# Designed miniproteins, single chains, continued (2), part 56

Each design is a single chain, and the fold is of that chain. pLDDT is the mean over its residues in the fold that is shown.

## One batch from the design tools (miniprotein)

Design m5923
Fold by ESMFold2-Fast:
Structure m5923 (fold): chain A 72 residues (1-72)
Amino acid sequence: MEKAYELGKQFTEEAEEEALKLIEEVAKEKGIEAAKKALLAAQKGALEGALAKGEISAEEAEAGLAKLEAAA
């Protein structure tokens, strides 16, 4: 879970591919619920990464994080 978040936060193509591989591995080994949690962690990281790079506003990042927390 932490690794998926960290990879998402890097906000690079290489980190995205690595996160997707990790999520697929979790789905195969631990099932869909665990994969869903890993995906949510990666999405939270991606929002923070996008904010840090100036791709989104702080308001957009907060709204996105609140939506992900509600979905969890």
Scores: mean pLDDT 74

Design m5924
Fold by ESMFold2-Fast:
Structure m5924 (fold): chain A 59 residues (1-59)
Amino acid sequence: MEEEEAFIDELVRLYIPYLKSLPKEEQEDALNKLREYLEKTHSKEFADRFVERLKAELE
């Protein structure tokens, strides 16, 4: 649980500068593609949590 949260936080920090370099339209597309990928490779729950954290940081 805590290990997963720390991992998500680290990935979010790495992704945020990249996502902020994209136009807002492309940010939403990138988030959607990332969610689909993570649903296949991990789980829907993990994908939803990670994307939610990215969206919060992009605000």
Scores: mean pLDDT 76

Design m5925
Fold by ESMFold2-Fast:
Structure m5925 (fold): chain A 89 residues (1-89)
Amino acid sequence: MLAEAIRELAEKTPNPEAAEHLRKAAEHVEKAEELEKKGDYEGAIKEYDKAIEELQKALELASGETALQTAALLTGVAAKKAALESKLK
């Protein structure tokens, strides 16, 4: 699960501020996934946008392996958002 992967990265992230942004991103992804299950694609997109903002903040604070892993997760969330936007067209 995407939210679980973000939470796992938060737990092993040495920068506490970056870890907090990762936890917030995971919460928004979890909310987006629940809204998606309910068919609320517009609501899910808004929550993925919030997750992207938090992942970007974490990426600004991260370095090395954590930065690479955060960037990969950001790409995954952006892909989920794009897929839902495609369903609304």
Scores: mean pLDDT 86

Design m5926
Fold by ESMFold2-Fast:
Structure m5926 (fold): chain A 65 residues (1-65)
Amino acid sequence: MEEIERDIGVALAEISVAVADIALKNGEPREEVIAWLERQAKRFREMGYEDAAAILEAHVAELRA
């Protein structure tokens, strides 16, 4: 069931990105949003959701640019 686990991880990462984008649009400090995304990425890695963690890490890199 590796495919289903990967798809769930990716979906959760996409939801996390959407939540972060909504928070930024509503005036949340960028640094706080980045810190939250970094914590989520670390948690996904600890759970073995490497693709999900990579999506969040890429989004953090974009926010830092």
Scores: mean pLDDT 80

Design m5927
Fold by ESMFold2-Fast:
Structure m5927 (fold): chain A 72 residues (1-72)
Amino acid sequence: LAEEAAKRFEELGYPEVGKAVRDTLERLQAEGVPEEVLRNIADALITEIEAGHEYTPEQVERIVRRAAEVLT
């Protein structure tokens, strides 16, 4: 999951964002957030970036953590 998401962001031209996504997803998974929830968050972020939205690594970490809090 986390590695797959990071690779997708690298392919889109955002390797630093991909690293932040991977690190955040791995941490949340270790904290007990279900993989299905994390996959949905990653897919939504990929869709937004493909649509032309720009995020910093710090913004992505915040977005992923907030989404996990709302969805769990």
Scores: mean pLDDT 78

Design m5928
Fold by ESMFold2-Fast:
Structure m5928 (fold): chain A 74 residues (1-74)
Amino acid sequence: SATKYVGDKLLLIGVELDIRLAEEGKIPREQAIKYLKGGIVTLQDIIKTSKDEELIKKAKELLKRAEETLKKLE
């Protein structure tokens, strides 16, 4: 639905911002780890539940980026 699409797109924007803040060291390490772990759960849900190929593709790209960033912090 349009509501599901818009909701997922807004969630992707929020998660991408959290990943960027973590990558740029603009938030404390402990907070960055929490944001990345929450973002990973959100991205996995979008990949599983979205019907839009472009949103799934973007979520997969952000998931790899979040996992790589998390490995560097742990």
Scores: mean pLDDT 88

Design m5929
Fold by ESMFold2-Fast:
Structure m5929 (fold): chain A 57 residues (1-57)
Amino acid sequence: SLEEVLREIIRSLEQKNAEKLQAEMDKLRADRSARYQALVKKMEEENKKILEEIKKK
């Protein structure tokens, strides 16, 4: 029954690893989204400044 015990351990480990991987992937997606939003905001702010300069003259 050592093979049965090992099979149960492997299944438990695989499930825990899958859950950990999903959590890490979710964190990476959130980080990427935040970085993208920050870049978009920066570009929008730069564009607004350009438009304000054009409007002044």
Scores: mean pLDDT 85

Design m5930
Fold by ESMFold2-Fast:
Structure m5930 (fold): chain A 66 residues (1-66)
Amino acid sequence: SMKDLKALQKVWEEYKKNPNPSAATLKKIAKETGVSVSHVRSMVELIRKNPELVENWLKKNGVEVP
């Protein structure tokens, strides 16, 4: 969904700065995107397991990946 795409993009940006984003950062992303905090935490785990796959998927969906 669009909310999932926006959440994943924000999680990716934070993960690139710090692979262990704070609970406050994850709650902020959840609030801004309308996705649950648990789902945001799952996105962090997905990026850790499959960073190249997530990066390529974001690029294919027109998201600028820093």
Scores: mean pLDDT 81

Design m5931
Fold by ESMFold2-Fast:
Structure m5931 (fold): chain A 66 residues (1-66)
Amino acid sequence: GAEEAAEKAIEIGEKTPDPIGSSFAHGAGYSSRQGNKEGAIKGAENAEKVGSEEAAEGARIAAEGA
């Protein structure tokens, strides 16, 4: 569910060494947890733009779970 996707996104964000990408993954996770699919998708897009592959993957999981 959305909570499980959010937890995975946050965990991947925490393991990401890039602080900007990590921040976007965390934001996507919280958006997913609140049922905000639009916010989760935005987080995934922003993580991809900064080149953080791990953070982008986490944010995508959150967007799919929202």
Scores: mean pLDDT 71

Design m5932
Fold by ESMFold2-Fast:
Structure m5932 (fold): chain A 92 residues (1-92)
Amino acid sequence: KKKIEEARKLEKTDPVKARQLRLEGIADLILKGEKHPEAIVGMTDELTLPITAHFLDRIARENPELEKPYRRLAAAYYQKLGNTKKADELLA
């Protein structure tokens, strides 16, 4: 949550950094096994999109400045889906 709160403070002054921190914070919570609705709801639409880990991986490839945070989020999503091998590849 700390990264998400920092991202909100940076949104108007450094929107790229704010986006990176939001995506990293979400990935960190998923990887740590956070399941509380209040902890996840309101963080970002990425967690509620019906689009799969493939979309997140695609966005990472198309946005070099956001590549690492999106790749980390894609890895977290693959881990949640039970594809640990693909998640490990993305985190390597």
Scores: mean pLDDT 61

Design m5933
Fold by ESMFold2-Fast:
Structure m5933 (fold): chain A 64 residues (1-64)
Amino acid sequence: MDLLSQLKSEYLSYLDHVSSRDFKGAAEYLDRAIELLRQIPGSEDTIEAVRRIREDMRRRAEEL
């Protein structure tokens, strides 16, 4: 399974939704990226960083 290509696809979708101010959709793509990252050993710090960005996206969605 090409995890890197899948991660790139999820990240590009995340960026598209952020640019459209769809922060709820952006957070959902970050959830998918986190599930992919969990399959990669040694990605714990990256997962924590992405979780913090996802929480920020969810808070922004609540403010709108």
Scores: mean pLDDT 80

Design m5934
Fold by ESMFold2-Fast:
Structure m5934 (fold): chain A 83 residues (1-83)
Amino acid sequence: MEGYPPDTSSVLGQPPKPGEVRVLITLKPGKRIDVDILNFIKSLGGRVVRLDHANNQVTAYIPKDKVEELKKESFVESVELID
């Protein structure tokens, strides 16, 4: 009960907010999804929607003005906008 994140379940059912885009982040070969990557996404004002460990991909809602900053990170292979 204590330490339960109250907003975790609401992200999956909510569309992007105004000014946010849905992105698919593909990690470089040999990289794995870890806490540092997730914390970086959150530091951009992003919200993680889905983790795909099999393909090393993260789906997130990110402010449009932060997409280019995300693309510059050394662990990122590609960032795709999803409509």
Scores: mean pLDDT 74

Design m5935
Fold by ESMFold2-Fast:
Structure m5935 (fold): chain A 64 residues (1-64)
Amino acid sequence: SEKELKEGLERGLKIVRDTLKRQLDEGRISEEEARRRFEEASKQLNDAATKYKVLTPKNEERKP
């Protein structure tokens, strides 16, 4: 579950990075804009990954 969550997050980040790089190469966005968008997407993906962890009851609430 943890490995799958990490792999999902990494794949999501790679997709975002690839998309932004493509837009940058096409001159649709600036390098500064691409960096800003990546940071925002990265934060959103991390937040989603944290919430997704709550969906796997195994290893959850093991500690009082």
Scores: mean pLDDT 71

Design m5936
Fold by ESMFold2-Fast:
Structure m5936 (fold): chain A 109 residues (1-109)
Amino acid sequence: SKEDLKRQVRRNLIFLESLMTLARMLAFVSNASPEDLKKIDEAIDIVTNLQKKVEENIDKLTPEQLQQINSVLQKTIDELNKAIKARDFDRMLELVRKTQDEINKIIES
């Protein structure tokens, strides 16, 4: 149902937020440079803005759009988990920017 798809999107966004919290913690523990900390803070801001935009539009989205968003989020979660383990802050920022662009295109379609 559309309600099940909306719940999946919200669940995936919560998981993405949890990964960003983990990334911030790992950056702190690993004594990341000021430049790397700035990159992770920028990535967190992008994720926060993405969550807000999705929630503002969620009731207007079709089941097909919700399925596409879920697919994008699941791929992003997997790739971010790898980037976090590698402490690749450039990759984290690249991934969340790409995810924002892809989801914006889905919402605007």
Scores: mean pLDDT 88

Design m5937
Fold by ESMFold2-Fast:
Structure m5937 (fold): chain A 103 residues (1-103)
Amino acid sequence: MAALDRAAASINAVVDPESVQARALSATAAEIVADARDADGNPATLRLTLTPETLTVTLTVGDTTRTVTVPLGPELRAAIAALGGDMAAFAQRLAERIKTLPP
């Protein structure tokens, strides 16, 4: 999950592991949403959007939104393929990984 770790570092947010929720958006896209705090400790919402080609990380603090888009590396594509292309199942696996990310 090196791409996810780098994207999270770029937005400099601390995630509440109890708030992490994954959901399907379509057959080929899924979303993970979590409550977070920004670098200044302000309440924030972290959103990860997964497609077959990209991971988009969005941090919203009030009316301010920061977005980072990274291509899916071969490791993430292999993990999705191992689940038969089930993006919802992959999002659930990724949500478990996010709960264990270091601050």
Scores: mean pLDDT 73

Design m5938
Fold by ESMFold2-Fast:
Structure m5938 (fold): chain A 86 residues (1-86)
Amino acid sequence: GKAEEAERLVLEARRLVREGTTGEDALAAARLAREARRLAMEALRSGEAPLTRAIGLIIAAIGEAISAALQGERLGSEEAIRAGRE
């Protein structure tokens, strides 16, 4: 479901933030985090997932987006900063 997909995207974004060394990795992480947040918010609105799980995924996605934006700033990727600032 959407919550399960959001979780997969959060975990991949987290991996790219922790293991990535390029602005392209930071941009990819920011995009995955943004999509994860969208899916988690839809899961929350539709009642597909328990409230705690959906909120937890939204918070995790926001955290990874911030991490990706900070990594993008360090690596000079304006696109990663823009994608993560939502």
Scores: mean pLDDT 83

Design m5939
Fold by ESMFold2-Fast:
Parts: sequence; C-alpha cells; structure tokens
Structure m5939 (fold): chain A 62 residues (1-62)
Amino acid sequence: RDAQIQQIIDQVRQRMDDLGIPDSQRQAIINQFRASLANSPADADPQAILRAQIARIRDIAA
C-alpha cells in the first residue's frame, strides 16, 4: 500500500504541474490528500482515490 500511495502522490504532483497550480497551494493539496489516504480503508481502490483527487485539483484550478 505505501508504494501505491507514493505512486499516487507522484501522479498528483505531475497533475498539479500540468495544471499550473501555484506552489503555495501544492503543499496544502498534498497534505489534504495524504490525510485522505491515511483515513481511507486499506482495501480502498487507489484509482478511485486518484480520480477523486484529480477532480478536486480541477475544482481548485478553475
């Protein structure tokens, strides 16, 4: 799971770069995402969590 979490965080960072998210917002987004992952069940679908986070990043970027 930890390796999957790291891969998802790396994908989130790449998505933020693609969307031009300001550095001041990146730290908050990553911290919120890590908290969400830590509070998710161990059997939660990592791809579903990633899709939800991408939607959140789009909302912030809009």
Scores: mean pLDDT 70

Design m5940
Fold by ESMFold2-Fast:
Structure m5940 (fold): chain A 58 residues (1-58)
Amino acid sequence: SALAELARLAGASQASVSTLVDMVRAGQLTVRQAGELLSAQSGVPVATATRLLRRALA
């Protein structure tokens, strides 16, 4: 799936990316906040993490 491929590219687990996507969809996190958390977990820049999350949400 696109979500699994994006998680692999970000160096994060599919479960972590899926959880962040679900939290954004539920309104619990903004895309920026989720991108900051993914950046902290994966080591990718926040801008890159945010772009990948937006793609997963589309």
Scores: mean pLDDT 77

Design m5941
Fold by ESMFold2-Fast:
Structure m5941 (fold): chain A 97 residues (1-97)
Amino acid sequence: SKSEERIKRLQEKAEEMKELFEKDPEKAREIAEKYKPAYEKVQEFFERAKTAKSLEERKKLLEEILGVKTEEELFEFLEKAAIYALYQQLEAEKKKE
């Protein structure tokens, strides 16, 4: 299914980010910075979605905040946001030790 393919692709990109963070932290930071706007918009969407009472209202917020109209665009946005969130977690873990 397309959902399984998307999950596999996200897992592959997550492993790539982890490897890049270990081997070339500067390059990992550059990629994270590129994906930061996607993460910020996803956070804004979830904050505003808390007050939405219907699926139609949430769909309207997706288009208004993320600017996405297709499932493919939505998943590309979520993937970028997830990779940025992973980078933040890796940076936080590195600071502990």
Scores: mean pLDDT 81

Design m5942
Fold by ESMFold2-Fast:
Structure m5942 (fold): chain A 87 residues (1-87)
Amino acid sequence: MELTLEKFFNMSREELGDLIVKLFEYMVANPDDPEARAAGELAFEINDLLKETGSVEEVKKKILEDPELLERLKATLDLLNRNGIDV
């Protein structure tokens, strides 16, 4: 199933947690891939926002209000889709 921005913004807390874990695992498995590092760095930032806010909805709002974070998210979702990584 294709992972889209629409699907991301409709994710539950559990689904978002699963995505974060998969991004970290992909980064660790691909230490020499700069795209994998960028995906892992985004996962760290999303995880930090979750810890700071305690709210999935506030995290989603912060991503929507930050054009750079939104572009990084699009690139990360494209990476997952290209590599057949399901969440």
Scores: mean pLDDT 80

Design m5943
Fold by ESMFold2-Fast:
Structure m5943 (fold): chain A 104 residues (1-104)
Amino acid sequence: DERERVLASALGLLDVFAARLTEAGYDRKTIETYLQGLELARNSESVTTPDGVVAHFPLDDDAEGVTLGHEAAEELLRLMLEEGESLEAAVERARELIRARVEA
């Protein structure tokens, strides 16, 4: 099922991202850095950051799920930065965004 595959991929990426953010902490500078990294990765097949790290955007058969997962992660970070949402609330709202996009 293509829809189930896209949903699983997007939710899986969001869950990995949320877990990493939990380990890294929730200070404003960390959140802003992650948001910038995601925005750069989404707009390019590869991006070289100032510290020499190359971020690759996978454009294979999973591209739709990966793109949606990145969009949901960006929304999660924006909700935390702009609306002051907790990580738990922001993750649930981002998951709802993924489900709504897959069902559309």
Scores: mean pLDDT 66

Design m5944
Fold by ESMFold2-Fast:
Structure m5944 (fold): chain A 89 residues (1-89)
Amino acid sequence: MELVAPPAASEEVRAAPIPEEIRRLIDEAVEAAARYLRTGSEEDLRRAQELEKEFVELASKESDLAKMAAVALAVERAYEAARAVLAEL
């Protein structure tokens, strides 16, 4: 069964609408991190790190606190999802 982990500390940010750009970056970051965890390839690790850097750059360019918080949550979510994939193995 699919379970949702309630992020009590980040509930406000999770409820906020995440921009389409950030959603796509999350999907790519999760996929890259998952590939790295399966392959151990430096190329996959580098890809995941570049996507994380892109999230940070988006946050630094935006003066909107809600957008910055959404980017931070997106980065954490991507790494949590990658770890969850390994935890099921």
Scores: mean pLDDT 63

Design m5945
Fold by ESMFold2-Fast:
Structure m5945 (fold): chain A 81 residues (1-81)
Amino acid sequence: SPEEQRRQAIREFTAQLRAKLEAVAATLPADTAARVRALLDRIVALVREMLESDYAEQQRLDEEISELGREIGELYLAAQA
């Protein structure tokens, strides 16, 4: 179905994004890289949960994913300074 194709595309996109971000994380100091990887694991888990949840829960999870993404960005910028 189009909906199942969309879910598969989201899974593939998430896996590809993780691979690219993992390559970047590998260039960071060990402690920062570990923190970034932990946040990426949380994002992947939340995306999977969001796909299985009702609308209200999906909205909450989307906000949590956005916040985790912001934290990753801050860690990356701090490591570059």
Scores: mean pLDDT 76

Design m5946
Fold by ESMFold2-Fast:
Structure m5946 (fold): chain A 59 residues (1-59)
Amino acid sequence: GPSERERRREENLKYGEEMRKLGEKGEEGLPGINREIAEKLREIGDELDKELAEERAKR
């Protein structure tokens, strides 16, 4: 039903935020290669969060 789809979007929004936070914390805590990966995760999280926010605004 529609509630399932809305719930899915909520979950994806949370996932995007978690990835962004992982990137932020990882960049600070992870040395070398892991810092680069953490920064990419932050970027992906930010983009995902932004896209999901725009999807919600369209409803």
Scores: mean pLDDT 65

Design m5947
Fold by ESMFold2-Fast:
Structure m5947 (fold): chain A 88 residues (1-88)
Amino acid sequence: SAAAREAAIAELEALRADFRARAAAVKATLSPEQQEELDRLVAEFEAWYEEVLARIRASTDLAEIQALMREFNKRYQELLDKMDALAA
């Protein structure tokens, strides 16, 4: 449904904004070498985000949209854990 797709896109945009804010805060605490690793992680996130967004925009199947959002949230948490590990 269009409403489910719009809701998923809104959630993706909110998670992207949150990830960017967290990355900026973490970057301030890192060494130059760790900052380069964080920049690679952010680039990987941005590329993956655009891929998932395109798939959701192209989908007409509610079950597919829900599956994509579950996979996104799982990988999002994994990327947050990797980012937090850089600041340890």
Scores: mean pLDDT 88

Design m5948
Fold by ESMFold2-Fast:
Structure m5948 (fold): chain A 60 residues (1-60)
Amino acid sequence: SVMDEIEKLGLKAQEERMKLIDDYEANYDELTDEEKAAILAKIKAIEDQAQEEVEKLLAD
Protein backbone atom coordinates (compact mmCIF):
# COMPACT_ATOMS: atom_id res chain seq x y z
CA SER A 1 0.00 0.00 0.00
CA VAL A 2 1.00 3.67 -0.29
CA MET A 3 1.21 3.84 3.52
CA ASP A 4 3.67 0.92 3.60
CA GLU A 5 5.82 2.67 0.96
CA ILE A 6 5.73 5.92 2.99
CA GLU A 7 6.81 4.00 6.13
CA LYS A 8 9.68 2.35 4.21
CA LEU A 9 10.85 5.73 2.86
CA GLY A 10 10.65 7.23 6.35
CA LEU A 11 12.73 4.43 7.86
CA LYS A 12 15.37 4.70 5.11
CA ALA A 13 15.59 8.49 5.52
CA GLN A 14 15.77 8.11 9.32
CA GLU A 15 18.66 5.60 9.04
CA GLU A 16 20.63 7.82 6.63
CA ARG A 17 19.94 10.94 8.73
CA MET A 18 20.89 9.23 12.03
CA LYS A 19 24.16 7.95 10.53
CA LEU A 20 25.13 11.52 9.56
CA ILE A 21 24.08 12.87 12.99
CA ASP A 22 26.11 10.15 14.76
CA ASP A 23 29.18 10.94 12.61
CA TYR A 24 28.66 14.68 13.23
CA GLU A 25 28.45 14.26 17.02
CA ALA A 26 31.34 11.73 17.19
CA ASN A 27 33.69 14.01 15.20
CA TYR A 28 32.33 17.43 16.29
CA ASP A 29 35.61 18.71 17.80
CA GLU A 30 37.64 17.57 14.74
CA LEU A 31 35.30 18.99 12.05
CA THR A 32 35.88 22.38 10.41
CA ASP A 33 33.02 24.90 10.22
CA GLU A 34 32.75 24.12 6.49
CA GLU A 35 32.55 20.36 7.12
CA LYS A 36 29.91 20.91 9.84
CA ALA A 37 27.83 23.04 7.45
CA ALA A 38 28.19 20.40 4.70
CA ILE A 39 26.93 17.62 7.01
CA LEU A 40 23.96 19.73 8.15
CA ALA A 41 23.17 20.49 4.49
CA LYS A 42 23.22 16.74 3.70
CA ILE A 43 20.82 16.06 6.60
CA LYS A 44 18.47 18.76 5.28
CA ALA A 45 18.71 17.32 1.74
CA ILE A 46 17.71 13.85 3.04
CA GLU A 47 14.69 15.37 4.84
CA ASP A 48 13.70 17.46 1.78
CA GLN A 49 14.05 14.46 -0.57
CA ALA A 50 11.98 12.22 1.71
CA GLN A 51 9.23 14.88 1.93
CA GLU A 52 9.19 15.26 -1.89
CA GLU A 53 8.91 11.48 -2.39
CA VAL A 54 6.07 11.25 0.18
CA GLU A 55 4.21 14.06 -1.63
CA LYS A 56 4.61 12.20 -4.95
CA LEU A 57 3.23 8.99 -3.40
CA LEU A 58 0.22 10.89 -2.01
CA ALA A 59 -0.52 12.55 -5.38
CA ASP A 60 -3.19 10.77 -7.43
Scores: mean pLDDT 82

Design m5949
Fold by ESMFold2-Fast:
Structure m5949 (fold): chain A 66 residues (1-66)
Amino acid sequence: TITKEELIEALKKAGGEVVSEEQIAEALQSLGFSPRTARAFARAALRLAGAEKVSAEEAVENLGLA
């Protein structure tokens, strides 16, 4: 199980405080997700926010993985 702390750290490493779809996908791939699954989750997270970029914390809440 991925913790919220691990996910936030991966997101901040990929893009800092504000992350795009590509950066969310990169963070998820670093945590062991396949490229296809990572991109699908990244799209879903941003679609839920209605934005092209979100904070690392908002991305974590929208992903529901931690």
Scores: mean pLDDT 79

Design m5950
Fold by ESMFold2-Fast:
Structure m5950 (fold): chain A 65 residues (1-65)
Amino acid sequence: MKMEEEDLERFRERAEEAGAEGIVSYEGDTITIKIKSESILKEVGIKIRLMGEAFELGYSLKVVH
């Protein structure tokens, strides 16, 4: 596990651009984000995109509503 400040800031920016409310926490190997979306399709798209980006940084993604 490695989370550098620059990578974390980039992830925050990408999460917000994708439509997530933001990063709630990052603990151990998991980044937790909050997604507010009226569309299941949009929510799944955001989740898939951010899951890939989190995994590239060595983290798992958890989503809360």
Scores: mean pLDDT 71

Design m5951
Fold by ESMFold2-Fast:
Structure m5951 (fold): chain A 94 residues (1-94)
Amino acid sequence: SRELEAAERGLVPGEVAGRLLREARDAAGLSQRELAERVGVSPSTISAIERGEVDASPELVRRLAAALDAPELYFRLSVELGVLQLEAAVKRVF
């Protein structure tokens, strides 16, 4: 699917996900460094995801939503990352 390929390459779905993450982080009053420390990644990783330069893994998305205490963020990010995140989850279970 072109949409899954775009998400995997950090195109439109990753760009939207990055914006959603930045908005949620800003609303929580956290810096990129503080959020990175909470989820166990570098601040440059958070910055790259927020710019849509890289896609967040499903595990990282779950950790980000938990760290921000925003279950709605996980749902919104899952929609933007779409079937790719669901396919990854299915492969882990089966």
Scores: mean pLDDT 66

Design m5952
Fold by ESMFold2-Fast:
Structure m5952 (fold): chain A 75 residues (1-75)
Amino acid sequence: SEEALAAARAGDRSVFPALALGTFSPVPETRLRAAEALAEAPRLPPWVVTQLRRALKTETDPRVRAALERALARA
């Protein structure tokens, strides 16, 4: 959601569990929004980085892969 994106940008760690779960959603748009929100976070804790690496291994959507890679590049 827009609220989750804004919270992630602000460094609000309370949204990270929901966003990390969102990267495994059966809905591609949900995975994309979750990955984009995590890519905007100023710092990702190690447990989120671990989840993103797992998500990237199974992700087939090129837009979601790009967002996951962008998030990991800043970790």
Scores: mean pLDDT 83

Design m5953
Fold by ESMFold2-Fast:
Structure m5953 (fold): chain A 81 residues (1-81)
Amino acid sequence: MKKQFLKQIEILRKRAEELKDVAPDLSEEALKKVDEAEKLLKAGETHDNYLQASIKIADAQSYIIRAERLKKELEEKGIEP
């Protein structure tokens, strides 16, 4: 379980980092959520910590999706950061 969550956190962190120049606010919020999820998993491998970490991961995914939409809109308008 923990290994799968840590892999998701790593993927989300990388995606958020790639978006920081386009959507810094959304990227920072996503990074904050993945850091919170990792902290919960490191605090203890309890069912509650896994549940809370999954919620934080979902929040991070939401911010990343919004940032990716902004990037696409900027690319369609020929605007680069």
Scores: mean pLDDT 80

Design m5954
Fold by ESMFold2-Fast:
Structure m5954 (fold): chain A 72 residues (1-72)
Amino acid sequence: ERQARLDRASVILSQLAADGHGPLIAELEEAVRNNDEEKAEEYIKQLQSLAPELTPEEIREVVRRRLAFREA
């Protein structure tokens, strides 16, 4: 189910942040917020190399949901 996969992706990204990759996730959030697609794709590829179980689409959607939650 899509929601279950996104929940798992969110947990994995939170674990990466705890393991010292928080700055990379923050840079991706800034790139997504600024509609910088080139930078967003670069950071998504870096995060996927750290967590290959995640798809680029799952990483992007989790980040977009995190931004929407903070802006709302």
Scores: mean pLDDT 79

Design m5955
Fold by ESMFold2-Fast:
Structure m5955 (fold): chain A 81 residues (1-81)
Amino acid sequence: SPLDELIERLQEIYKKILPDLSPEDAERVENAMVETYLMAAAGVPYSEIIERLEELKKKEKNPKVQAFLEEAIEVVREIAE
């Protein structure tokens, strides 16, 4: 399903960056993934999910977490096709 593809792709990106993240940075990434999944599962439009991820990216100070959020936005856009 699109939801299963979404979370699988986000988990793959997370797994690649996890060794380079502090526990606090990892928690913010995990929270962003959970929020994205819950929004998608609730039927929130992909455009609004992208807007939420852009908001999280703007507030983020860690470049690696910002890069994760940018890739997450790309994944959502691809699934939204």
Scores: mean pLDDT 87

Design m5956
Fold by ESMFold2-Fast:
Structure m5956 (fold): chain A 97 residues (1-97)
Amino acid sequence: SGKEIVEKAKKLLEEAKEKLKEGDADGAAKLALEAAKLALKGAVSGKISLEEAIKIIEEALEVVREALKIDPNSLIAQLAEGVIRLMLGVLKLLLKK
């Protein structure tokens, strides 16, 4: 259900924020990317709104940016930033139509 998707994505983002506190940039980026993928899947399947998905994906992007401040050389965090930015761009375009 849409509620379960939102709750799971929010839990993944809270776990990602705990990884940031531990200095685990790779762990934080992986969890944030998983949350963003889950929100995108929810929006594409019509189970959550585009607006709710965008909010979750924007929070995931901020987590990945914080991970890059901890480890700028993290390949996982660099790839996650690019993928999350692309997801966000696509969903924002869909909102304007």
Scores: mean pLDDT 89

Design m5957
Fold by ESMFold2-Fast:
Formats: structure tokens, sequence, C-alpha cells
Structure m5957 (fold): chain A 61 residues (1-61)
């Protein structure tokens, strides 16, 4: 897959987030197909380069 533009990476992230929230077998299959075509890797690379995704996670002591 060719490199994403920042706008494409943002749209792809929004799409993945929406599919994750849906939590259906169809949404999971769509994420898997996109990942297989390198979509998730391209998105991760752009997110990392632009400052990365925001991670709000409280670690349990």
Amino acid sequence: MRPFTPEEARAARDRVDALRRAGTPESNAEIQRWADEGGLAALAEYARAEGGPVELTVKRP
C-alpha cells in the first residue's frame, strides 16, 4: 500500500475507531482486510510521526 497523507491517516484512524466501537463481526473483518493491505501499518506510522495517538490508560498499582 502506498503511504498515506496526513488527511488519509486521520480518516483511516476515525474509520478504525468507528469499526471498533461497532464491535460486530463485519466491522472486525473490515479492520482485518484493511490491516492485511497494510492500512493499519501505514496509519500507525503516520500517527507516530505526527506525535502519536493519545493514550489515556490508568495503570493498576
Scores: mean pLDDT 60

Design m5958
Fold by ESMFold2-Fast:
Parts: C-alpha cells; sequence; structure tokens
Structure m5958 (fold): chain A 108 residues (1-108)
C-alpha cells in the first residue's frame, strides 16, 4: 500500500530529526555516535524491507530496537539529562512504530 510507504517515510524523517536534535543537546559524543549508527541501521533495514520484503530484515530491525533500549538504560545509568532521555524515549517509540508498519507492509 502506498499509504504504508508514506507512513514509513514520515517515521524515517521524524527519526532523522530526533537524532539531529539529540546530537545538538548531548555533551556525550559516544552516545550521539551510537544513537546515530543504530538509527541509520534501522532506516537502512526498513529500506531493504521496502525493496526486498524479508522476515530476516524484520528480525534485524527488532534487534536494532532492542539495542536502542539498552542504550536508553545505559544513558539513564550514567546520568543523561531529562531532555536526552525524552529524545531517546521518543526515538524508541518511533522505531516501534516503524517495526509495526514494516510488519504490516510484509503482510500486505
Amino acid sequence: SSSLIEQIRRRVEEIERLVAELEAVTDDPDLAALVRRLAARAIETVERILSNPSEENLLELEITLGLMGIVYGVAKLIGASPRELELLERLIELLNELLKLAKEYLNS
């Protein structure tokens, strides 16, 4: 469905904006680099699903989301600011929405 592809593209754009916002507010370059890398991996995996639908790519997306959850836990443990944690929570929410849309796309 073209509407599913449009919804996926909107979440990708929102993810890219949130990553840029996190990079702008964080004093932790390692956190910024790791979040950027995981978000980029999620986006690349979704683009692969759109071009060549695969359940293996869904598993990769699920793993990437799990790793982002671990990053959130570590950020909280090392005393990341409330703003950094809010951005990470929203990023995880968008990644969950992307996973749901990718599953719907594969079943369409």
Scores: mean pLDDT 88

